# Ledger of designs, part 91: designed miniproteins, single chains, continued (3)

Each design is a single chain, and the fold is of that chain. pLDDT is the mean over its residues in the fold that is shown.

## One batch from the design tools (miniprotein)

Design m11134
Fold by ESMFold2-Fast:
Structure m11134 (fold): chain A 70 residues (1-70)
Amino acid sequence: SMEEKEEEIIEEGLKLFKQMLEQGVDPGVALEKVIQLVIEKARELGFSDEQVRRLVQRFADRFYDYLEEK
């Protein structure tokens, strides 16, 4: 389903972000790169502009939740 695809993209983005932080990448640079990859992957999968915007917002929400818990 579309929801399953969105969740997989979000999980992959968060894993990549964490890996980049572990490798010493600047957090701002890591976040920008991950957001770009999330957008690119969603477009490759045929997401509309509205769906991409929603996905980016959902990723941001999950990212802030992660930061709040740590």
Scores: mean pLDDT 79

Design m11135
Fold by ESMFold2-Fast:
Structure m11135 (fold): chain A 76 residues (1-76)
Amino acid sequence: MIKKVLQALKEILEEKKVESLPLNEAIKLIAQKLKVSGETVKKAIEKAIEEGLLERKKVGNTEMISLTEKGKELAE
């Protein structure tokens, strides 16, 4: 699941021409793209952050999520 979530996030970021997305929007868009529950995506994102594949950064009042270099390599 983690690799699919990373690949979906990479594609969404490339389509939108942005480096990061709000965490809640990322969960929703990835869940829609993979046709899985938002809880499944959230768990995979939490694990990916733990493994250093994704990073979380607060911008204003919004939690933003982006791929690390390691995450980009696994996303292919």
Scores: mean pLDDT 83

Design m11136
Fold by ESMFold2-Fast:
Structure m11136 (fold): chain A 74 residues (1-74)
Amino acid sequence: SELDEALAKLERAREQLEKEYADWPEEFRQRIAELFDEAIARLREARTPEEMEAIEKELLGRLIQLMDEADAAL
């Protein structure tokens, strides 16, 4: 299903980012985990492909913002 594919995609992306940024300050690592946890929870409640796409786009936007914030702080 589209939901199962979206969930698998996010869970895989979360694992890859947690591994990639394992050396980042704990604050930023926790924020990455929280963003994915929130997005995954929202996806499980999504009923349409449009809702799933909106959730994925919001997660991407928040991740980009976090990366920009981390670059400024590091």
Scores: mean pLDDT 82

Design m11137
Fold by ESMFold2-Fast:
Structure m11137 (fold): chain A 64 residues (1-64)
Amino acid sequence: SVSADIDGDVNHLSADDIKELQRRLDLEQTGFLDEETRFRAFDINKDGSITQDDVDELKRILTE
């Protein structure tokens, strides 16, 4: 799980990453998530799946 010791991994996710994730989910093009570190970064709610819920959670984090 992401923690303060690895905040840099989460801080690499930006508004542009939200747009790209949403675009690729809409097109069902999720091959970019085959790398474990990237999958962990985009599994924001830690439910083991990358879905719209993760996009919504990432938007919540980045709008603070």
Scores: mean pLDDT 61

Design m11138
Fold by ESMFold2-Fast:
Structure m11138 (fold): chain A 70 residues (1-70)
Amino acid sequence: TVTVKLYPGQTAKPGEVLDIYKNGKIIGSGVVLSVEGDLATVQVYTSLKFNPEDTYEVYKDGKKVGTVIL
């Protein structure tokens, strides 16, 4: 699982699919398990290796909604 910080005004609900992007390219997707305030817990469909030096942006329906917390 990964934690996503949602941008102000963005929402996510359990069961929604979020797409994970690196350097403007989709690298994977996951399903939201839970949301606490502006933090969403996401189960990734594939094994993704995150590098703390990289930025991972999160999209819902083609709109940027947050970033992965590493």
Scores: mean pLDDT 80

Design m11139
Fold by ESMFold2-Fast:
Structure m11139 (fold): chain A 104 residues (1-104)
Amino acid sequence: SEEEALIEAAVAVVRERLSKDKSLSEEEIEKQVAIARRAIEAALAAPDDTPLSTVLQEVASQEEDSEAAHTATTVLMDLVIAITGKSNPTVADFRAALRAIAAA
């Protein structure tokens, strides 16, 4: 599906960015990637005018590992800001960013 393709493209970029941090183990990277995947899925299910920060904060609040959740959601937010040029992106901006990632 298009949605599954967008999720996998975004997850691949998050994994690549996390893997540049040589202090993270493979297990820590996979934990943060799993959190990022849940955040991406939650954002894609949210209304377009919802602030992305609201969705990411809600997902992070449900995670047992608050530091891993903060790192994963920060990487995802930084990625979206870099692609869109917007400091406060919405879910609509997030969808556009994911399509840009999948097209690159």
Scores: mean pLDDT 86

Design m11140
Fold by ESMFold2-Fast:
Structure m11140 (fold): chain A 55 residues (1-55)
Amino acid sequence: SREEALARAEAAYRRVRAHFGDSASDEQLARLTAALAGVSLETAREAARRVNGEL
């Protein structure tokens, strides 16, 4: 489901941001999140916005 995909993407984004947040661009973090979580780039971007408090 969408909520399950978002939950996986949010967990992946937190890990990716912790490891690369100071060196990688927002787009690079979103791409790494999509690959790691097995979700679309759009879902990864939404997860990033949710984790960053932009929703």
Scores: mean pLDDT 83

Design m11141
Fold by ESMFold2-Fast:
Structure m11141 (fold): chain A 80 residues (1-80)
Amino acid sequence: VLDLVEELIKLAEEAGVPQEVIDRMKALVDAARASTDPAERRRLVQEAVFLAVKGVLDYGTDEQVEKALELAREIGERLA
């Protein structure tokens, strides 16, 4: 699922989301990779996805928004 989260973060970078927000998303993904607790890993992934989708909604094009929502949906399905 981290592969899809990385794709979503790249989309947020392309959309022009501020670097400080991108850095926060990357820190959450790194924390998720380091975590041995499945519940914490899931929470960190969901937080990164939320920030990325919100960023694309604020800065992205309609096409980027549609792509971000589809990626978020697929990530959610894999975490269920």
Scores: mean pLDDT 83

Design m11142
Fold by ESMFold2-Fast:
Structure m11142 (fold): chain A 77 residues (1-77)
Amino acid sequence: SLQEALEELQKLFRDYLEGKITIDEFEEKARSLPLPEELQKLVDEGIKKIRENKDDLEKAYEAFKEIGSKLQELVEK
């Protein structure tokens, strides 16, 4: 379900921020989730920003915050 995919995506965010998975593992796992296209685009853009900033955690937090805002919007629809 969408709810299960969103829960798994949030777990992937936490695991990455805690250093439990690499950005490559995050990308592979996140792309396997049945996410809405709008969310998938934000995830892809966030991954790109993280890679361009050499896994800068501040950029990761910023990208995840943007994705979280879109998640809230989609849940309220």
Scores: mean pLDDT 74

Design m11143
Fold by ESMFold2-Fast:
Order: sequence, then structure tokens, then C-alpha cells
Structure m11143 (fold): chain A 76 residues (1-76)
Amino acid sequence: MLAQLEADARTLRRALRELRAEFEARGADPALIARLEEAIARVEAALASGDPEAIREANLYAAVVHLEAAVHLALS
């Protein structure tokens, strides 16, 4: 099921990039932007590795970061 993990990773990477752009446009906390950048970098590294376990771990971390960022955006 590597193809599904890669598809999920690409979807999460896109969503994180969109949130990063939104936070940059709003002048959000640099620490929050850095956390989004870290999550994007982890997904990119995992995709480049082709390792299903690495991709799964990166996707889980990205999903948590995305949820936290989305909550911050909704409360801002």
C-alpha cells in the first residue's frame, strides 16, 4: 500500500504549504511557521526515501501539525 501512503503524503504536503502561505500572509508567529516547515521537510524526506514506514511516521506527524495549525487559524 505504498502508493496510498505516498498519495496521503502529497495531500498533507499541499495542505501544509497552503497553511504556511496563509500564516505568512497574516504575519503569524515565526515558531508556528517553522513547525509547518519542519512537517513539510519531514514529508519530503520520507517521500524521497520510498520507505513505507518513514512515510507513515511523517504523515502522522504532518496530520498533527496540520490540525494544530488549523485550530490556531480558526481561533485567530
Scores: mean pLDDT 85

Design m11144
Fold by ESMFold2-Fast:
Structure m11144 (fold): chain A 72 residues (1-72)
Amino acid sequence: MKMEKEREEMAKRVGKTIDNGLRERQAQRTLTPEEIAALEQSRKFAVEAAKNSTDPVEMSELFLKLREEAEK
């Protein structure tokens, strides 16, 4: 139960972090609808992976991948 609860909290945190990052990127420059859609898709991926992941390294890798995609 504790591990499941921690994964749920991590998933919520991941979602909030990505949402805040997206808003800040929009403030720096105008994102195209395609870029926004891609980031939202990656957000869903990361949140779902965080819910199911038991490995902190895997979650860290997802964060790096999302950052790289956002900078393309």
Scores: mean pLDDT 66

Design m11145
Fold by ESMFold2-Fast:
Structure m11145 (fold): chain A 81 residues (1-81)
Amino acid sequence: SVEEALKKLVDKMIEAVKEGKSFDEILRIFREGAQEVFKKVDEENDEELAKKVSKYLSEMFQAVREKDLEKLEKIRKEIEK
C-alpha cells in the first residue's frame, strides 16, 4: 500500500540520519523510496492521495537536509494515523 511504502521510506530516512550517512547516500535512499511510493500512487488514481504523498515527500526531504530527526518522527506519526 501507499501508506506502507511511505512508512518504510520514513523509517529508512530516520535510520540513515541516525547512522550519520552522507547527504548523497540519504538522497539515494530517498529517491529509490520515492519512486516506489509514486508507483503505488499511480495505481490508486487518487488526486488527493497524490497531493498528500507529494507533501510528505517534500517535508521528508527538508527534514533530511536539516538532519531534523524530530521532524522525521513527526512525519512518521502522521503517516501512521
Scores: mean pLDDT 81

Design m11146
Fold by ESMFold2-Fast:
Structure m11146 (fold): chain A 86 residues (1-86)
Amino acid sequence: MDDLDVHATDERGDTPLMKVVKSTSLPLEEREELILRLLEMGADVLHRGEFGTTALDLALGRVTPLSDEVMKALEERYEEQLKKRE
């Protein structure tokens, strides 16, 4: 994961953060660690992917929720980034 561009989008318009949140191949603990790392690197949580969904929308849509720590981190980053756009 050297030189990971946290703002890079794929062919679907999904950021690395969105891909990790959507991942079914990563163990839950590894997914949560990667989400927190991407947030620390300044990942854009306001970015809307192919379906106009954000990483937070994708996390909230999960049948099995992420831990309270990770969900809180996503929500806090979403609020902070919204405030910075004022």
Scores: mean pLDDT 72

Design m11147
Fold by ESMFold2-Fast:
Structure m11147 (fold): chain A 112 residues (1-112)
Amino acid sequence: DVVKILEEVAEELYKALLDGTLEEWLRENADKVRNIKDPMEAAAIGAGAEAVLLANALASLVLEGKITEEEAEEMIEKHKKEILERTGNEELAEKAEELAREFFKKLLELNK
C-alpha cells in the first residue's frame, strides 16, 4: 500500500526534524530512494518527504510573520494538486495534504 509507505516516511522524517537530524536522514535515504524499482513507491516516498518539508517551511514563514496561516493552507492545497497531477493517485494526494496540514499545525503550536 503506497499510502502506508507515504505515512511511514512522513512520520520518520517528522521525528528526524524534531530531533535535528533531518539532513542526516535525507542523505542516508537518498540512495535507497534512487534504487527503488517501483515508480509509484518512489513517488509515495517523495510525497511523504515533501509533506514534512513543506510543513516545516510554511510553519517557519508564518512564525516569522512573512505569510498568513491562510496563505500556508493555500500552499498545502496547491501541493496536493501537484501530487495528483504527478502521480494520478487521489488517495496519495489526499494523504500528503492531510499530513502536511497536521505537521504544519503541530510545528506552529510547538513554536508558540
Scores: mean pLDDT 84

Design m11148
Fold by ESMFold2-Fast:
Parts: structure tokens; C-alpha cells; sequence
Structure m11148 (fold): chain A 64 residues (1-64)
């Protein structure tokens, strides 16, 4: 089916790279968290970044 929202492989790879960087930054925040509240906040950011990475990876996989 035709889709005006289809992204190129290059665009998806760029988004994947950005998502990986965001995940790495979120992991650093988890490692530096000193309290349970800080750990939960950092873990939430990590999960959000991981979801974004997974969505982008899924779209790449669907093209291949």
C-alpha cells in the first residue's frame, strides 16, 4: 500500500543513532542515581529511549 509517511532507510538509521545516543545518556543517569526516586526517574527516561529505539528498529526491519 502507498504511504505518504514512509521514511527512507537513511532517515530511520539516523533516528536509530539518535535513539541509541539518548539511551546511552539515560543509562548514565541511571548509573549516577543516588536515591530510589532518582533511580525511578532515570529508569523511566531509559525505558522511553528504549521504546523509541525499538520502534525505529521495527520500522527498519519492516523495510527489509
Amino acid sequence: SSSSNTRSLAQLQAELEAARKALDEAQERVDNAKTLDEQLDAASEFVAAAVDLSVTQRQINRLE
Scores: mean pLDDT 78

Design m11149
Fold by ESMFold2-Fast:
Structure m11149 (fold): chain A 80 residues (1-80)
Amino acid sequence: MTEEELEREVLRALAYMAIALGERSKDPETAAKLLLRIVKEMRERGFDEEAQEVADLGIERLKKIDPEVAEKFRKEYEKL
């Protein structure tokens, strides 16, 4: 595994954990903020495809808990 592959996998894992935390703890605002930070990091590193994938998943899953938080996340993500 290269350093880039390791970074990609770590960020992907962190994104999935953020989404799962939002679902389990019912704290979608904190989950959305954490996910946005991770997606920003992914995009800055050139992992645009992975960033889009986890952002779309996050929006879908957070929307089931809190549609307003999901929409706010979507708008912030689109500004990146």
Scores: mean pLDDT 83

Design m11150
Fold by ESMFold2-Fast:
Structure m11150 (fold): chain A 76 residues (1-76)
Amino acid sequence: MTEEQKEGLKRFIEGYRRLAETLERSEADPEQVERLREHIRKAEEALKNGDYETAKEHLEKARETIGELLPTTRFP
């Protein structure tokens, strides 16, 4: 894993954290927001431990959760 790839992962983690804060302040599903935060925390821990593959996996889970949150925040 290169230094540039590490910086990329850090930027994705920071971006997802900012988005999670925004979603929490909206009428987003609180259970899914907590799930998103857990994936972000696990990605951060994996990155600190040098486990970049696990960090990427949790970031993908976070991305999927974000996709679920956006359409599910709207109630007809």
Scores: mean pLDDT 75

Design m11151
Fold by ESMFold2-Fast:
Structure m11151 (fold): chain A 97 residues (1-97)
Amino acid sequence: SLIDLLQEVLDQLQEVLDMIEAKAPRSEVLAKIDAIIAKVESAPVHTPVLQSVLAGLYKLKEIVEDPSASYLEQSMQVGALITGVASLLQVEKKLEE
């Protein structure tokens, strides 16, 4: 379901945040982000909600790929995306009962 996918994305983004805070290698953080993107892209239907989540994930990927981006900037972007996905999840839960 869309709710289950959004919850999984939220859980995976929390892991990305934990990796950045632990100062994991950029390549490992990017591999995790790519895995999340692949999971969302493999969804059987492409709703506007999933398109919005994908746009946020690609923006996060661009920031993490930028060698000038600090760990703080990376953490702030993950935090913003977590907040956005959490808001979408709450809306979907209210709409689907």
Scores: mean pLDDT 84

Design m11152
Fold by ESMFold2-Fast:
Structure m11152 (fold): chain A 75 residues (1-75)
Amino acid sequence: SHMGQEHVDRGYEYVELGEKALSEGNGEEAMRFGEQAVRYGLLAMDEGNITEGTGAALRGIGVAAEAGLKFGVKP
């Protein structure tokens, strides 16, 4: 069963994509990827993977917040 773990893996994949978009100056993509990381982190938490799901969600929030602060994009 990949319940929880599949969503954790997807969440961290979006964190990596968001951090890459931030480094490239693409604030709009970074915001989008950060929001997706939060969504998948919350799905993992709902499926019982609370620790790793919370980690992915918090890192996604960080990416989205940095995109908003540096590039003025809205969630």
Scores: mean pLDDT 86

Design m11153
Fold by ESMFold2-Fast:
Structure m11153 (fold): chain A 80 residues (1-80)
Amino acid sequence: SKEEAEEKIKKFLDELIKQGKLSESQFEQLKKDLMWALENGVLSMEEFEKLSKEILSGKLPAYYIGVEIGVRILKQVILG
């Protein structure tokens, strides 16, 4: 559901702020981008959960979420 997706995104981004890996100013934009990507099928909930787990554990750098979402959004909107 949209509410479940929003809460999972908020929890993920809040944890990144607590780890010092995301600024407050980046929070709102990334939340908006992640919500849009999930709502438009650019990113699945399963892919988001896997990616967020790897980032929170330190397996992937935090900036990777922004790059991955940005590339997927550009591909969907501009490249089809």
Scores: mean pLDDT 77

Design m11154
Fold by ESMFold2-Fast:
Structure m11154 (fold): chain A 66 residues (1-66)
Amino acid sequence: DAVDEIAAILQRKLGLPAEVARAAAEALLSMDERGQQTVLDLLQKYGGLSEEEVARLRALIAEAKR
């Protein structure tokens, strides 16, 4: 499940509690493409995510919207 994988990445990388990570994943998926890109840019710049981790999140967002 793409939502569960997004939540797991956010939990692991940002140190969020599981419930907060799930809520964040659902919020991210509820955004338009511009909002999603803004959040991904912030996670890379301030959240300590690598380009590869951001690319994985982008792929999972696309999968969850299918």
Scores: mean pLDDT 83

Design m11155
Fold by ESMFold2-Fast:
Structure m11155 (fold): chain A 94 residues (1-94)
Amino acid sequence: MVVRAVARTVAAVTEAQAGHTLVTSVALITPEREVALPEVTVRKTMVAGQAAVLDTTVEVEGAEAGDILRATLRDEETGEVLSEGEAVGEAVEV
C-alpha cells in the first residue's frame, strides 16, 4: 500500500538572501530504523520580505502512521540551513 506524505517548508526571506535559491529536501525516518530515501529537491528563488513556501509531496511505499518526515530548507549559494523540521504523519512545517 502506498502512503502519501506531504512536506511543506516555510521560511522568512531576508534582504541578505534576496535573489538566492532555496533548496528543500525531504527524507523519511522510521521509528524502527533510519531509512534515507532518495531526496526530492525543489528550488525557488528568494524574494526579500516574502515568505518562501515550498510544498513537496512524497509517495512512500510501506510507510507507517508513526513515520517521521524530515524537511531541510537550505540556501543553495551559501549552503546555510535556514530551517529544519520534523513531523509525524503527512505534513512537516519548518
Scores: mean pLDDT 60

Design m11156
Fold by ESMFold2-Fast:
Structure m11156 (fold): chain A 85 residues (1-85)
Amino acid sequence: SEKDALLRAIGLTLRAIGLGFELDLKVEKGTMTREEAEEYIREAREIVREARELLKYPLAKEMAELAIKKAEEVIRRAEAILEAL
């Protein structure tokens, strides 16, 4: 349903924001490993995949687009960290 799609999109957006926050904290502490960076990329790619499925629901569309944007930001930052390791 439209409401279920919106709730899923909200959850994905919050998860993407949370991943970005966790990544920031690990970078600040200097504790980021290759394996952790690869895991952030994997989780963020899964958020993008699920959010893309929600784009067809008008009520969820803007939130799903936000989830994709936030997850793609996590991917780009984690990939940059991997290149530096």
Scores: mean pLDDT 90

Design m11157
Fold by ESMFold2-Fast:
Structure m11157 (fold): chain A 66 residues (1-66)
Amino acid sequence: ELRKRVEEEIRRARERAREEARAYEERSSSDPKNSSIALSGRTMALGEATAEEIRGRRLLERAELE
């Protein structure tokens, strides 16, 4: 059903954000001076995941309201 499709979209967005966050963390551990740059990238990746969750929530609300 529609709800399960939205859940898959949200899960996929979370996985992408986790992979990007891990990549940035590994980069920051290599050189402390690069930590601020890596942190910025991680924040952006998490922001995109949050946007996808908000989008999914709106789709679910519309489906429930009918």
Scores: mean pLDDT 63

Design m11158
Fold by ESMFold2-Fast:
Structure m11158 (fold): chain A 93 residues (1-93)
Amino acid sequence: MEERIREIAREYAELLTKLAKEVLEKDPSKKEDWEKLIESAKKILKEAGIEVGEEATDKEILEKALYIKLKKASEEEREHIERELKKLKEELE
């Protein structure tokens, strides 16, 4: 079960980071939305007592935050996140 949660967190962080890179190249106005998402992820880590180095990448921050969120999530919430991840994969392919 933990391996599955880690895999989902990793895939989601990778897809979000890739999508953000492509979106920001086309529309720089979305940079503020991306920065707010990263701030929210950092807040999740801070509330969980996890220190993030200043050198940590956006992908690393998202992966750790998603792992915490998924670990605390109900089975129904995890299924919802997996469905969102699948939709993102379908939109990018």
Scores: mean pLDDT 76

Design m11159
Fold by ESMFold2-Fast:
Order: structure tokens, then sequence, then C-alpha cells
Structure m11159 (fold): chain A 72 residues (1-72)
């Protein structure tokens, strides 16, 4: 499975789900749990913990930037 497919599936997730995934990865340091939750939420299998954490971070930051621009 490609990172592009994972990113497309992440766009379908609510903002609160993405925020929770980011918290699990970077506040709790549990990349394995992020990978497991992403597999359950997206149906994408074979996600490494590092790939899952990176994808969650990108999705979270992209949404934060979009929200920031909407407030300007």
Amino acid sequence: MSLEELREKLLELPDDEVAELFDIAFSQGNFEEVAKRLEELTGVKGISPEEAARAAAIAFVDRAIKKRKEQL
C-alpha cells in the first residue's frame, strides 16, 4: 500500500480522529497503536508504526494550516 492511498483515506476521517491519532503518536509516543487504529479506520493494511505516525502528523498539520488560513 502506498503513502498516497493512506493520505487519501485520512482525508475521509473527522478532524477529532486525526487529532487523537496525533496525540497517541506524539504525546504518548505509541506509534504501534496509531498504526493499528489507522488500519481499523481506513482498512489500509501493512502500515509501519513510523509511516502511520508520519501520515497522522502530516494530516494534522495540513488541517491546522487550512484552519489558520480560513481565520485570516
Scores: mean pLDDT 76

Design m11160
Fold by ESMFold2-Fast:
Structure m11160 (fold): chain A 111 residues (1-111)
Amino acid sequence: LTAEELIRLAEELIALAEELIALAEEVKCSEEVRERILRLAREAIEHARRAIELARAGDLEGAAEELKKAAEAIVEACRLLLRHAELSKEQLLRVIALALRAIGIIIDVEL
């Protein structure tokens, strides 16, 4: 992966995390679960931002590791939503799409 590709994936992970924040505010779940999802989404944004900084500095290996951490945080947040939130059919499909794209990014950075 080039620096430009790593930055693009990081920007995508930030967008996925922002959608998770919006979704967490819409869904019916306990406040404890909501707080955990919001924390994971914010951690994903922090890791993705660090990946952008590392990629711009030429540390492509460090950038890939931070992207993996960001994507893993998104997958964990999706797992919490699937297990602990009451989801409409539309919300369920959104969570599945978010999880699949985050998993795709993990595959992209490992290969």
Scores: mean pLDDT 90

Design m11161
Fold by ESMFold2-Fast:
Structure m11161 (fold): chain A 67 residues (1-67)
Amino acid sequence: SEKAALREQAKKYLVKGVNYYHQGDLQKAITYFSQAKDLATQAGNSSLASAAQSYLDQVQQKLQQQS
């Protein structure tokens, strides 16, 4: 289904966001986590959307520490 494709893309973007976060590329991490959240929301997957939001919150905290 269309929603299954969105869910799989959300998972891929979540993984990309985590990889960039661990590399210290916080701007790319935000981009991928935001896209993962949007796709997870469109897919109706609240757990994936919440996971992406939690990572976005972590990136925001880390950016505040670097300022």
Scores: mean pLDDT 87

Design m11162
Fold by ESMFold2-Fast:
Structure m11162 (fold): chain A 71 residues (1-71)
Amino acid sequence: SMEAEKQAFLDELREKLLLGGGLSEEERQELIAKLKEYPELKQPVLDLLDELRATLDPETYEALVAEINAL
């Protein structure tokens, strides 16, 4: 289902952010492309970034939030 696919995407993003310390340029481009295709993922991704804010590099957090909000 689309709901299960969205949850799997969010779970994968969470792991990349927690284990990788951020996103590669390729992963960032893939994230933005996904959000353009499925705008309904924008708020869940922002909520995830807010949840992980204390764990993420501040520059990475601010850059991702700004780019997503510009969509």
Scores: mean pLDDT 81

Design m11163
Fold by ESMFold2-Fast:
Structure m11163 (fold): chain A 72 residues (1-72)
Amino acid sequence: SREEAKLLANKAASAAQAGDYEKAEELALELAKQGFTQVAAAVLRNAADLAEKAGDLESAKRLRELADQIEA
C-alpha cells in the first residue's frame, strides 16, 4: 500500500542517516519491487548524497547507479 511504502521510505532514510547505506539500499529495492520506482530512486539518491558527505564515495557511486537503473 502507499502507507506501507511511506513507512519503508522513512526506514530507508533513517538507515541512511545512521550511515547504514546497505540497509537503505535493501529497503529502496523493496520499494522498487512494489512499483514505487520514483520513491525508491529518491531514497537511493538521498542516501548517495549522505554517503558522499561522509566520504564513502564507493557507496555514493553504487547508490546513484542503482537509482539511474531503476528509473531507466
Scores: mean pLDDT 87

Design m11164
Fold by ESMFold2-Fast:
Structure m11164 (fold): chain A 113 residues (1-113)
Amino acid sequence: SELQEKVQEVLDLIREAVEAAKAGDYDRFLELVEKALQIMLELLKQTSGEERDSVVDLLKSVIDTAYLLFKKYFKDNEEARKRLIELLRKAYEQSTDPELQAHLKEKIEELEK
């Protein structure tokens, strides 16, 4: 299904983002995270019910993974921090799900400390 294909694309992007982070390539890391978030936000608009709940859970996992990779590899990189905050704020503005918005707000506030 298109949903399964898009989920696999997101998982592949996150796998590549892990490798970019390990290599210290924060530009590539942020590019891959942005692409994953864009796909997931589009799926969120196109799904309902149990499929939508699954998309929200996966989107939270993508956000959590990006945050953890940032903390592990780029915590002292001010430019990477600013760029990640911008990506998460854009996702917050584009999301319509209150649970997802609350999760994004929490991660943004943690990054601003």
Scores: mean pLDDT 89

Design m11165
Fold by ESMFold2-Fast:
Structure m11165 (fold): chain A 65 residues (1-65)
Amino acid sequence: KSATISAAMILGVAGQQEGIVKSIKYEGDTLKVTLEGKDKEKTEKVAEQLRELGEKIGSTEITYL
């Protein structure tokens, strides 16, 4: 079955944190996230949430600007 539910949850988090999440790409089974460190504490928290959700899909790569 598809990991669509996990992908939808990840997009939901990104939508709530649009000021921090600069880009999200899902390629194959890898979630690639670029975060802009406007607020360090929030950026780290968002990265942690996305990493946990991404583990259910395959792998997660997080880049900080």
Scores: mean pLDDT 67

Design m11166
Fold by ESMFold2-Fast:
Structure m11166 (fold): chain A 61 residues (1-61)
Amino acid sequence: SDFDEYLAQVAPHVSQSLLDQIRTLMDQIFEATAAGDDERQRQLADQLSSLMTQASQQIQS
């Protein structure tokens, strides 16, 4: 998936704890999507966006 490719590219440049948080949140988004829980999916997607911003900042360092 595009996400797995993204995580593979950023892994050398970001902390393991941040990668673990992103993976966990991605799994939760997939579960919410499968359940049809649009509200939870939106909330989790917003959290993921925040973590991805943090990852981008670490890559720039």
Scores: mean pLDDT 79

Design m11167
Fold by ESMFold2-Fast:
Structure m11167 (fold): chain A 70 residues (1-70)
Amino acid sequence: MDEEEIVKGLEKGVETAKKAKSAAAGLAVRHEADRVIEEFELSEEARKRLEEIGKEALEVAQQNGGEAGG
C-alpha cells in the first residue's frame, strides 16, 4: 500500500515539474526517488517504477537547463 502511494506521489511530482518546466522540481523528484530506493525494501516492481520515475525526473531537469544547486 505505502509503495503505491509513494510511486503515485512521485509520478505526480514529475508531472508537476513538466507543467512548471522546473529543473529544481525535477531534481527534487529524482533525489527523493533515489532516497526511497536506497532506504526502503521495495518490491522489484515498485523499485523499477521508481527508477523510471527518477530517470524521467532527471530528464525534465536537464531539458529545462537545470543544474544541481542552481
Scores: mean pLDDT 76

Design m11168
Fold by ESMFold2-Fast:
Structure m11168 (fold): chain A 94 residues (1-94)
Amino acid sequence: DVAAAARRALAAGEQRLAEASPEDRGIAAGHLAREARASAASTVGPQQGELAGLQMDGLTREYAALGTEGFDRAEALAAASRAEAEAAIAALEA
């Protein structure tokens, strides 16, 4: 059940973000965004998910390099990516 696995992965990513130190939260948020995109890829479609995943991988690495300065961007992107992943999982289940 790929949808259930995707939801579990998102929950695990959110827990990691909650447990991260303030200085590492930008990196943790970037990883959550990446996992959300990967989860969407496994449930929606290879092409759309792969494109989103590639974009998120690039942004996650860039935000990690920015450290604390990239925190707000990574966190906002993680929130947006989670919403998109949730919508994609819901669409797959419809």
Scores: mean pLDDT 61

Design m11169
Fold by ESMFold2-Fast:
Structure m11169 (fold): chain A 90 residues (1-90)
Amino acid sequence: SAREEEEKKAFEKNLELAKKKGLLSEEEVEKLKKEYNEKKEPAAVTAYIIVYSTLKDKEVAKEIKELLKEKKYEEAEELALEAAKKAGLG
């Protein structure tokens, strides 16, 4: 649907922004695009939005990045949401 295409574009845009901010490498971006296309992992989208746009804690951002790299999308999302909540953003 048009909504699914827009969500995919938002995910890809957020990955490119994370790459530009030095949170992800080119290889990590391509790997995550492939995983999203194959598994439609919404948890990864949530984690990247929080990390690049919201989260100022670089140590927590690194931990989220490592979870995403290991394909632990639910754990990455949970950590990202908890970090955002502690920052007063939930």
Scores: mean pLDDT 64

